Designed miniproteins, single chains, continued (2). Designs and how they scored, part 101

Each design is a single chain, and the fold is of that chain. pLDDT is the mean over its residues in the fold that is shown.

## One batch from the design tools (miniprotein)

Design m7705
Fold by ESMFold2-Fast:
Structure m7705 (fold): chain A 60 residues (1-60)
Amino acid sequence: MATEEAARRAAEAARRGVLASGGSEEQAKETYEAVRRAYLAGDGERADALGTRGITLAGT
């Protein structure tokens, strides 16, 4: 479905960002799941915040 596809795309982008910042596969998976859940719940703002937070923490 379009909503699931959009959520998966956003989650995949966040996951790649975590890995690109030096994060672990576990951090990438947690960020993916958090972003996907928030997006599917209709909370795009929370999904964006969770993705950004995951990437930032991976870089530290």
Scores: mean pLDDT 78

Design m7706
Fold by ESMFold2-Fast:
Structure m7706 (fold): chain A 83 residues (1-83)
Amino acid sequence: GKKEELERLIEEALRLAKEALKEEDKEKLEKLLKEAEKLLEEARKLFEEIREELSKEEALELEIKIGVAELALGVLKLYLKKL
């Protein structure tokens, strides 16, 4: 379902961000973070497309999940820029 697709995009983005923490090559690390950011952008776009089909509670839950993932990736990007 659409909610399941959103959760998969978020999980994949966080998986790539976690792999970036283990990466020793700066260029590969930056590529992983860029792909994670792209997946979160796709998740946000999909969320906006389906927002009107969701209950108020489901919409709030997904908004929070996406927002937390975006914040986590942003913090990680700032941390890794110090390499």
Scores: mean pLDDT 80

Design m7707
Fold by ESMFold2-Fast:
Structure m7707 (fold): chain A 55 residues (1-55)
Amino acid sequence: MLSEEEKEKVREVARTLKESGFSLDQIVALFEKEYSSESEENLKEIIEIAKEVAE
């Protein structure tokens, strides 16, 4: 499971990408690539954070 600090870092990256004009699908694809070494559960949490930010 991700730490609070790791979750905040993910939110910050997602916000930066959204502000730079990346779509939700592009952010999700980038996170799947960047965090491919993470567990399936951690990756799902990361993607959930990205979706919340892109909402």
Scores: mean pLDDT 79

Design m7708
Fold by ESMFold2-Fast:
Structure m7708 (fold): chain A 102 residues (1-102)
Amino acid sequence: DPVIDDEALEQQLIAGLAEIMKSLTPEEREKMLENLIEEIKEAVENVKSEEARKGLKRRIKTLLMGLFNLSPEEAEELAELALEDFEEFEKKLKEKLKEMLK
């Protein structure tokens, strides 16, 4: 990426998403998760170019880091899985969220 501040913009997005999650009720968080999974599914089904796939992977990673406080490594693995095997992505994401909500 030729823009020197891209990492700073990603960190701002991550922080903003984390603040949104803190402001939501448990019911609103559940609805947000269901909506997010559906949006990711539609985006994956409709992506047609390699450039668009790379952009989508970056967006999914940023969303997962912000909304669920996942490590960059865990978010990267899940974002890649969302593009390669969406059913396994959904299963793994739900498993990680169950562990975080204990």
Scores: mean pLDDT 75

Design m7710
Fold by ESMFold2-Fast:
Structure m7710 (fold): chain A 67 residues (1-67)
Amino acid sequence: SAEAIDNALVTAYLEDPETFGSLSNEQWRELSERLSKAKTAEEVKEIALSYGFSEEQAELIAEIIFR
């Protein structure tokens, strides 16, 4: 859901604001859209990694979205 994605991204920001701040507003919009279309935790991790998130952050995002 959109709420789960927003919660995941906010959680990632609070854990590592440096990484979060590296992306533009347009990149964040694209990331949210791609995450909303992901069907598996593995797909979420691949998307997050492609935007420069760490392995740990990618796993955290996937856990929040698929809880």
Scores: mean pLDDT 76

Design m7711
Fold by ESMFold2-Fast:
Structure m7711 (fold): chain A 57 residues (1-57)
Amino acid sequence: GPEEEARQKEVEELERKGVEAYLAGDYETAAEYVRRAFELLGRPELGEKNAEKIRAL
């Protein structure tokens, strides 16, 4: 429904911004966008784990 479509668009925007930050070498910002995207997908634990991996680069 509209709520799910809005969430999907927000996740896609966060993923895009995360990739841009990652390519710029801003791993802290990239990790935060990835964490936020997984929270919106209902998977905050995966968001935290992936953020930690990015910060460790």
Scores: mean pLDDT 85

Design m7712
Fold by ESMFold2-Fast:
Structure m7712 (fold): chain A 60 residues (1-60)
Amino acid sequence: AEEYEKLGERYFKEKDYEAAIEAYEAAAKQGNKEALKNLAKAYEKAGDLEKAEEARKKAE
């Protein structure tokens, strides 16, 4: 389901990057590969560049 990915997008727009990370992690655990790209962007905005790079590699 796209529910967690949509929730992550809403938090990301509101600049709540911690909540966006939680929502995108939940979407990625359900097998949503697109959520991994969004997770990487949320980590970049939160300042966690290492986790952002890991999420990008998993999305490939």
Scores: mean pLDDT 80

Design m7713
Fold by ESMFold2-Fast:
Structure m7713 (fold): chain A 80 residues (1-80)
Amino acid sequence: SMEELFQQNLDNGLRDAEDLIERAKELGNEEIVKKAEELKKKIEELKKSGSTSREARQRAVFEEASITMLRMKLYVDERA
């Protein structure tokens, strides 16, 4: 169902956030660890709500974009 696909997308977002947290911890970037943990919590709350509304879907897209931006920031900060 569309609901199952959305839940799978949220699970993928949780994995991406967990991977980012682990990498940021390895690099000692406490700021990115904290921000990634906050994003993980937001995705967990979306998953727990079970909502598939337009607002929930838009929020999921925003959280995933935020994870991508934090990953890019971690990459840039490591290479600076």
Scores: mean pLDDT 83

Design m7714
Fold by ESMFold2-Fast:
Structure m7714 (fold): chain A 87 residues (1-87)
Amino acid sequence: SVEEAVERFKAQAKAANEKNPEVTIEIGEDGVITIKVTLPDGKVLTVQLDTLKMTEEQLDELVEAAPPQVKPHVSLARGVARYLREL
């Protein structure tokens, strides 16, 4: 079910956030995913991904370009986008 898939994605997001507290991911109901990265100087970088408006190629490029500490969060975002497109 959609609710079951959303719960699985939220659990994966929570696990990723706990493993790397400097990076957080939040999944929005409209497919907008927010990734926040806290830098060593305390600055926060915020990236919002409207996954329903991104192409498959753009999502793949984003995952490929992501630093190791952010890669699990960006990969989760791509997974959410793929799931929503298959609904």
Scores: mean pLDDT 71

Design m7715
Fold by ESMFold2-Fast:
Structure m7715 (fold): chain A 78 residues (1-78)
Amino acid sequence: APELLRQAAVEATAASILVVGAEYARMLGRTDEAENLEKGAREHIERLRKLSEQLRAMGYDEEAEWLEKVAEEIEKRL
């Protein structure tokens, strides 16, 4: 489980960086670049949700719930 949580931190960090990059690209009028970064962020969010499902399958229900909430909070910024 600690290794899945480390992987989740990587996915959450990548998604967050891409969200910030998309916000910056929109600020610069770079709509196509913002859309590509948002797509990348959504892909990392989906990987984070998959990790949450894996944790739940292993009996780590509290950790899985926490990761789902993290994914929801990042997705709300898109």
Scores: mean pLDDT 87

Design m7716
Fold by ESMFold2-Fast:
Structure m7716 (fold): chain A 65 residues (1-65)
Amino acid sequence: SPREEETERARDAVRAMVDEAVRRGLLTPAQGEEILREVDELLKQGVDPDEVLQTTTDRLQQLMA
């Protein structure tokens, strides 16, 4: 469904950003896993994928700036 596709895209985008932040030494692997777990739980609770992606992107951009 379009909703499931949106959810998968948001999850993939967050995973890519977390992997990049860990690679650059801005996050530890444990911190990256914590962010991915939090995102997964919000998506499972039916929170809008666009809202989850926006909030997580804002948090990660603060670290990558």
Scores: mean pLDDT 81

Design m7717
Fold by ESMFold2-Fast:
Structure m7717 (fold): chain A 65 residues (1-65)
Amino acid sequence: SEEVEYAEQKLVDAGILDRPLLLPPEEGESPYNLALQYALRKAGFKDVPVDGVFDETFKKAVDSL
């Protein structure tokens, strides 16, 4: 989804992701969400769940970057 693509770009720009994800572009994007959530948690956003859902907590963490 566009929201997940926006989140990926924000994480790259913030230095939380060292590089863009190498996952295949798939509809539904749960593998992207999981990868982005893991990256946020490792960067210190421990309140972000690793459930593959682009929820308000995930979005708020991305918007804070």
Scores: mean pLDDT 70

Design m7718
Fold by ESMFold2-Fast:
Structure m7718 (fold): chain A 78 residues (1-78)
Amino acid sequence: AEEAYEKGLKAYEEGNYEEAIKHFTEAAKQGYAQAWAELALVYAKAGNHKEAADAARKAYEAGQASEDFVQLMEAAAK
């Protein structure tokens, strides 16, 4: 879980959003709830605003993001 999260962070820093999404998705599926918030940010950077909003809501439900964060991502998905 944490290893996948770290790989996601490295890919994001390198500008490889596709690889970052892949690794953060794997971390989140393994129960690393913080990865949902990172997924929302990466999806937003990649222009995938619907997926960013979905990931932000999952982060909020897992206690890893605020409702304000979800509302911001959902507004961008209009």
Scores: mean pLDDT 81

Design m7719
Fold by ESMFold2-Fast:
Structure m7719 (fold): chain A 73 residues (1-73)
Amino acid sequence: SLLELTKEQIDELLDEMVRIARAAREQASTPEEEKQLFRERLLDFLVERGLVKPDDTYENILEKLKEAIRKLR
């Protein structure tokens, strides 16, 4: 789960999130499309890695990610 990630795994996740955000920005025609593409791709990535459930909400995922980062310091 997101709350059990090591520091190294969180660093890898953050790097991947940056790549997803960059790709969404390049492919989107509007800010609304950019947000939607980022959300969908981030969810797909986290589900693929077994870190979240397919039915988890974006808001719940963000709160779990924030908590995981806070545990680092």
Scores: mean pLDDT 78

Design m7720
Fold by ESMFold2-Fast:
Structure m7720 (fold): chain A 60 residues (1-60)
Amino acid sequence: MEKLLEELKEAIKETKDEEKKQILSGLVSTLEHLKEAGLEEQLKFLAKQGEELLEEVKKA
């Protein structure tokens, strides 16, 4: 999880697309919230979505 959050934050810094930047920022905030709340099932689901989005951003 920590590794994914670091990579998402780096992608936010490097992304020139404002819409993608907002989506990634929202994802990071939600992941941090779910982690603090202990919602493991939701966290796992959203983490998978974050990994897929990170791959798309890296391709661009």
Scores: mean pLDDT 77

Design m7721
Fold by ESMFold2-Fast:
Structure m7721 (fold): chain A 98 residues (1-98)
Amino acid sequence: MPVAAVAIPLASYNAETKTGKHIATVIVPRDFDLEEAKKQAIELAEKAVRDDPYAKRILSIEVFVRPHPLRPDLVIVTAVATVEIDPEKVIPGFDLTA
C-alpha cells in the first residue's frame, strides 16, 4: 500500500495550446509492485482530471519513477496528465492564463 498519495490540480495552463497539467504523486516501499504503484498514480491523476470542470479530455499521461532522496526504503512515482481545456466553459477575460 502507498505510504503517501497527493494530486496537484491544474499545475499549469497553456492558453495557446488550450492545455493544462495535473500532477499526482504516490510514495511506496521499494519492495512494492512498481506497476501497481504506477497504476495508482495514474488513477489519482485521472480522478483529478474528472474533478476539474474545465478539463475536456486527457491527451497524455507520463509516469516518472525515482528513489526517495532521504528514504532509501521508499520510491516516488509521479504521473503527469496533460489535458485539453474546454474553451466553452471558460469565460473570455477570466484570468485562467494570468
Scores: mean pLDDT 74

Design m7722
Fold by ESMFold2-Fast:
Structure m7722 (fold): chain A 79 residues (1-79)
Amino acid sequence: MEEEKKRKEGEELAKKGAEAFAAGDYETAIKYYLEAAKLNESDPVKKAGALYEVGKAYEKLGDLEKAKEYHLQASKALA
């Protein structure tokens, strides 16, 4: 029950993050993707995907150091 709720919430947040990213609202996309990553703490693939999208959003904002940090975290989540 709880895992199903977390999965649904994570998917909703990832969808909202993708919609914000597509609209050019990278700050909002980062917030939604970070929350999705937290809900997917026990799912390495989904967590890594969300962290990778956070890195892409930071690149769009020009924060290349944050982008590098989150891309590295995404890679480590798969290791």
Scores: mean pLDDT 83

Design m7723
Fold by ESMFold2-Fast:
Order: sequence, then structure tokens, then C-alpha cells
Structure m7723 (fold): chain A 89 residues (1-89)
Amino acid sequence: GAAEEIKKLGEKGVKAILEGDLESAEKYLLEAGMLALDSVPVEKITTAIGHILRLIGIIEDVRMGGDRKKAAEEAKEIVEEMVELVEES
């Protein structure tokens, strides 16, 4: 289902952050976020958008020389929150 696909895309995105492949990280994490947005009811859309914006911020922080390991840990937490949001929907 959507939750399982979000988890898989999120795992790929987190791995890409650790490897410094920010183009792949952005692609996978935005795909995960868009799938979450499409998978939640209207009342949860704002929460899903919030998760997407947090993921974008993490990727931009790494582009500006931020710590990849810390970014990967934060992105993993947001992906887990998105998975829960979809599973509770």
C-alpha cells in the first residue's frame, strides 16, 4: 500500500543523503511526500505539507555544508511520521 511505498522511497532518500547524492535524496523524499499528500484525507493535508517542507529544509541544510548523518537521522524521523500519518488515515 501507500505506507509501504513511502517507507521504501524514504529509505532510498535517507541512504542518498548519507552518500551525498542530494539529487536522488530530493527525488525520493519528494516522491514519498507527494505520495503521503495523495494518501491522506483533507484534514491531514496541512500536516503532510509540513513534513514535505521539513524534508526540503534538511536537504538544503546539507547542500549548505550541514552534517549528512544528522540530516539522514532527521529525514528518517520525518519519513516515519509520514508513514504513521498515512497508516492512521
Scores: mean pLDDT 88

Design m7724
Fold by ESMFold2-Fast:
Structure m7724 (fold): chain A 109 residues (1-109)
Amino acid sequence: MVKLTQSPSSTTVKIGDTVTINATASQPVGDGMSWYKEKPGEAPELLISNTSQRAPGVSDRFSGSGSGTNYTLTITEAVKEDEATYYARQTAYDPAVWGQGTKLTVTDG
């Protein structure tokens, strides 16, 4: 079974900062990595699919990268609306596996 580990578990940044969230898979997942944003009371939003493909309507401040076992979600110019839990998900192997999530807090500085 593929294991997916996400880091950090939580992070706090200021408005305008760059955020990096990492996912490590126990086996190579190729383009089978996606990233989701979940806010309390809202449906999970797909941000990135196929490792680096931004979903339609998603801000260009969000980007995905990675290969083999190491994958990164990058958020540039953080805004208050970016406060959420971010989840990596691998779909290269069945069953699909979710990361444990990264809780992002954004402060006014």
Scores: mean pLDDT 86

Design m7725
Fold by ESMFold2-Fast:
Structure m7725 (fold): chain A 70 residues (1-70)
Amino acid sequence: GDRARTRALLEEAKRAIEEGDFERAQRALVAAYLNDPSLGPALAEAGRALGEGDVERALRLLDEQIASLE
């Protein structure tokens, strides 16, 4: 997939989480997965953390994924 687009979608998900807009965050995570399915396991972990209310862990996982993209 397009790495720049995937990164932008992950940054949108992170911003949405920081703003408390979890619906927008979930849409951005799904869009990132569709753009780069290889991120499936990492995005599932971020989604799980968000579902458990662990916002700090979800943000950390997204930061790690964003940092991994060139």
Scores: mean pLDDT 83

Design m7726
Fold by ESMFold2-Fast:
Structure m7726 (fold): chain A 97 residues (1-97)
Amino acid sequence: KLMAESQLSLAIMATEIAKQLAEKGDLEAAKESLKLAARIVERVREEFELSEEAERLVDETVRIIEEGLKAKTPEEVKEKAEEAAELIARLAEEIRE
């Protein structure tokens, strides 16, 4: 549990960095940070046995990040980064139980 939670904390940090970069107008750097968050979340799914609800939260998180990567404005990237952070926080709570 602790190892998965630590990795998800790094994923949340990556979404926070993406939000800050989007606020500065650096769309390309923001998207790279979102890609990092997606890679960490996918790794948690591959490395750890997750409940069906946790698997669903991983799928939703990856989908939201993919939408962020297709976004054309910094505001859209910021919105998707915030949504992804909330889903990752919920995923961390789910695996703790």
Scores: mean pLDDT 86

Design m7727
Fold by ESMFold2-Fast:
Structure m7727 (fold): chain A 62 residues (1-62)
Amino acid sequence: MKLLARVIHDYEAKKEDELTLKKGEEVLVEEIVDEYYVLAKSLKTGKKGLVPKEVLELLKEL
């Protein structure tokens, strides 16, 4: 599954496998990992990592 999403709240990575994201950035959601996290790719940096679902707004299903 691939979804375009926008970051709606700043998030600072707490673990090496997480992404640091700023409000207004866009990410590609590649997988839903669990109830709280998705695996996403930053379109700004190209880095992949875990992001809490609560900081993302889904924009477009791909």
Scores: mean pLDDT 81

Design m7728
Fold by ESMFold2-Fast:
Structure m7728 (fold): chain A 75 residues (1-75)
Amino acid sequence: HMTPEELIEKAEKAEKAGNYRLSADYYAGAGNMYYVQGEKEKAAEWFRKAADAYIKAGDTENAELMLKKAEEVLK
């Protein structure tokens, strides 16, 4: 079973390699897992991190989606 911490490690490795799309996908996955676990603040933090990585990847649509998710999980 994959943990949010394992996804974050994969995201950090992808980011270091310059693969921002893959990094963003892993950070978004970590945010989703924290949300399912009831960790709302952590979910929001990792969705915002995913948004930053999507911007670096040139994916403004997914970046906007991640920012909206970060706002919604705190409600």
Scores: mean pLDDT 88

Design m7729
Fold by ESMFold2-Fast:
Structure m7729 (fold): chain A 73 residues (1-73)
Amino acid sequence: AEPVLEATLTNEKGETVTARIPLSKVPAVREALEKGDLETIEKELGVEISPSASDETKRRLLEGIIWRAERLA
């Protein structure tokens, strides 16, 4: 099974929101985030994000996962 990286935040409504990125997809997710392309991340890269998350919350979750992945290497 492929390692999956997960991050969780609480939004302004008190709801828990989570993002999961397969480890192999981390470089592609970083590139798409630099381009502001959240649609590619969610639709094409197999990244799972809570539907209740705002675009800002999604970006923060994904950036946190990428930052941690870079420190694990």
Scores: mean pLDDT 76

Design m7730
Fold by ESMFold2-Fast:
Structure m7730 (fold): chain A 96 residues (1-96)
Amino acid sequence: SVEEVLREIEELLRRFLEEARGQSREAREALLRRMAGRVADLLYELGVELGKETEAAARIQELLAEMAARLAAGEDPAAVARAFVERAKRMIEELS
């Protein structure tokens, strides 16, 4: 399950980076929020499976808040996406 979640998160990032190419900033931000929502769902389900749903929910809120803050600061959505996924992978290591 952990290995499957990691592969799916990496595939979601790859797909986002492909779809975001040549798009406007608004479209890239919308695509990033969509990807982040799917990653959040996967992280929450993993947290439930591990008996750590409360910890997972809190960590997910932190990840999403940091992503939103970085986008509001005008950071490049692709860079924000990569940072979000790296933090998501770290969260999986900490929950496992």
Scores: mean pLDDT 89

Design m7731
Fold by ESMFold2-Fast:
Structure m7731 (fold): chain A 76 residues (1-76)
Amino acid sequence: MDAFLAAALEGLSLEEAKALAEKLGEVLPAGENGVPGVDGLKLAEDLGLTKEEAEELAKKLGFEVTPGLGIQLPWV
């Protein structure tokens, strides 16, 4: 997952960053939990990202990271 973080930090376009974030969301069944932020952090850990790396990635992509809600994806 370091490549995902590196790509985002290299000034990936917003649309490309959204596509990468959607790939993380694909592992979670649509509509199953209803709280994608918390599950997104767990998914990031399963994919090899630490919580801190996931939070930094979300900030670089312009997403809100809320404790208890995790990474908020505005289009999900």
Scores: mean pLDDT 48

Design m7732
Fold by ESMFold2-Fast:
Structure m7732 (fold): chain A 75 residues (1-75)
Amino acid sequence: SMAELEADILEGLGLMHASIGDLLKSKGDLEAAIESYERAIRLLEEALALAPDNEEARRTLEEVREKLEEVKKEL
C-alpha cells in the first residue's frame, strides 16, 4: 500500500538523520547532533504511526532516543 511505502521511506530518512547525528557527535558538534537525532526521532515516530508492528523501526527509535539523551548530558 501507499502507507507502507511511505512508512519505509520515513524509516530510511530517520536512519539517515541518525547516521548524520552520529557523525556530528564524533566531530564534537553536539548541538547539530541533537538537531539530527531529533529529526530522526520525528521521522521514525511517523514511520511507526503508519507501520506500528515494525520492530526494527521501534528498536532504532529507542537507540536514537538513548543517543539523544547521552549527547544532551555532554552539553
Scores: mean pLDDT 90

Design m7733
Fold by ESMFold2-Fast:
Structure m7733 (fold): chain A 71 residues (1-71)
Amino acid sequence: SARERAVALLEQGRKAYEAGKLEEAARLFEEGIATDPDSPVTPEALANLGRVYAELGKLEEALEYYEKAAA
């Protein structure tokens, strides 16, 4: 159930990103990661969140998320 909720949130985040809704995408990715942080897809979600923060001009936050994705 937590895994299913996390997957749904990450999918919604991806759709928000594709629609150019960067703030909404960041929130949905953050909620998805928090819902199931140990998920095998969490590194990909962290990298996606890094990209969103980079596009928002928040380079320090983007770098932190990219580093977490690579760990």
Scores: mean pLDDT 85

Design m7734
Fold by ESMFold2-Fast:
Structure m7734 (fold): chain A 66 residues (1-66)
Amino acid sequence: MSALERAEELGRKAVELAEQGKVEEAENMAVMAIIVGGDAKDEEALRVGEEAAREVKRIVEQKGLK
């Protein structure tokens, strides 16, 4: 699995966890996606992780979970 594919999978899981109200788990998955991109020096994977983190924040704020 490429760094990009792994970041996309972790980002997707982060968003799903945020939709389920699992804020801490969602934030942890988004951070893992960013770390995967950074460790691989894959700018596209890093961007996917950063976008997942922003989407998690948006969902948390929209649902009033924090």
Scores: mean pLDDT 81

Design m7735
Fold by ESMFold2-Fast:
Structure m7735 (fold): chain A 66 residues (1-66)
Amino acid sequence: LSRQEVAALVFETGARLARLAGDEETSKRYEDLAEKARQGVEIPEEELREARDAIHAYLDAGVPAP
């Protein structure tokens, strides 16, 4: 997978977990970032790390895996 494809998958996963947690605003934000990644927009590494941290936090809080 290209870096952009990996970024899109990370944000899509974060969006699904946020939605399951009831965090509609965060879900929409990650969906927008996934869309940008799919369109070839360069996503900063910090943004990807924040999304990975958020995924970890949602899973630790008991949100089921998507």
Scores: mean pLDDT 79

Design m7736
Fold by ESMFold2-Fast:
Structure m7736 (fold): chain A 80 residues (1-80)
Amino acid sequence: MEEVIREIAEALRRVGVEFLIDQAENLYKQLEKLGLTEEAERVKKLIDEARRHLSQGRFDEADRLAEEAINLAKKALEKS
């Protein structure tokens, strides 16, 4: 039962982080559409790092990086 509880908890955390990464990707596409190339590249690097940590089961770090990507993208869009 402990293993099942752990697997469920990990699956829920994974889904949450994947949702944040998807939001960051949507904002990244918006930056590309607006020609904000430098900002888009920075957001992409954060997304790629978040995915690497997610693949390693480092959910807290992946969550942090995905949120940083979203915040960076939002700031870039506000300045446009």
Scores: mean pLDDT 84

Design m7737
Fold by ESMFold2-Fast:
Structure m7737 (fold): chain A 61 residues (1-61)
Amino acid sequence: LEEIKKEAEVKLKIAERYFKDHPLGQKAIELYKKSIEEKDPDVAKKLLEQANKLMEEARKL
């Protein structure tokens, strides 16, 4: 869980700085925030993976 939260925090900062005006970036930011606040490690991991997927798509555009 700690590792998941650390990754989510780092990627949230990147998303907020570079992708906050992108629709997919905005969705990823919300999912990263939910991942950080989540107490269940399996749910936190799923949220992190969904946010990472959105960021990958945003980077292609």
Scores: mean pLDDT 78

Design m7738
Fold by ESMFold2-Fast:
Structure m7738 (fold): chain A 63 residues (1-63)
Amino acid sequence: MVEKVDIEKLKKAIEDVKNAQNWYERREAARKVVEILNTPTDELSEEDKKLIEEAKKYEWLAN
């Protein structure tokens, strides 16, 4: 499946949100997560879907 590269980027962005030292860094990382989520990908595995659901929790931090 071709979505592996996008999923790796998403995992990194989520890690950046979790490791953010302040609210500004967290918001910037969350914006990157939103950008990745807005890109259509091929069919996702259940694990990838769970990662996307976790990432959606951070969308509110980007606003």
Scores: mean pLDDT 69

Design m7739
Fold by ESMFold2-Fast:
Structure m7739 (fold): chain A 64 residues (1-64)
Amino acid sequence: AMAERQARIDQAREEADKLVEEAEKNPSKAGEYARKLADKMFASSDEEARVYGEGAGRVIKIRS
């Protein structure tokens, strides 16, 4: 059902936000967090993959 899909997307957003926050606190480890987000993106469905991909993009900007 739609509710189950939305719950999974919400969980993906929470996880991505946590990894981005950790990268902001520890920029020297940003590459590790970007890799984690990319792994989750490739393992996820379309909408969840988009959420993790956006997170990875945010972490890449921290390294810039």
Scores: mean pLDDT 78

Design m7740
Fold by ESMFold2-Fast:
Structure m7740 (fold): chain A 101 residues (1-101)
Amino acid sequence: NPYLELAELYLEAAERLLREGVARENVEFFLELAEGAIKAAENVGSDNLIADREAVERLREGLVRNSELDPSLPPLTPEQREEFRRRIEELRRRIRELREK
């Protein structure tokens, strides 16, 4: 399922941004994209949404670089990191459940 593969790419990008300590908004962006891809997979009918792994990685690297260049962006708190980790785990669980259908 191309949407589930896309969701996994977005979750991988979110997890890397989370480890790098970038702004909350950048992690949230990829989590929202992953949730959208999972929703598209649940409503099976289109194969038009395909992501290139290299394109996702370039976007992630751009967000990391922009975060490092903007000192006004607040760093993630420990509580926010735990929240995002739990959200990533929940979304990965949903992907696994959808693969079994």
Scores: mean pLDDT 73

Design m7741
Fold by ESMFold2-Fast:
Structure m7741 (fold): chain A 82 residues (1-82)
Amino acid sequence: MTEEEIEEAKKKVEELVKEYLEKGIITEEDIKKAIEEARKRVAELIAANPDTPAEVKEEMEENLELLAKQHLLTKIELEEEA
């Protein structure tokens, strides 16, 4: 993905997170839990792949919050359809 694509994704994710927070669909605690889960997953992936370049590890850490929020939004969308 290009840097511009990542920025667009961040903007869309932040807009949806804000909307869901305002509607009470998610809470700040839900966001914290999602980030903690993402941190554990990233740490496990890095530990399982010790040959991962430092640049890739930094990129994974920088995108961790975005990935956590995207995962949370996807989970909420699936629950809304059920």
Scores: mean pLDDT 73

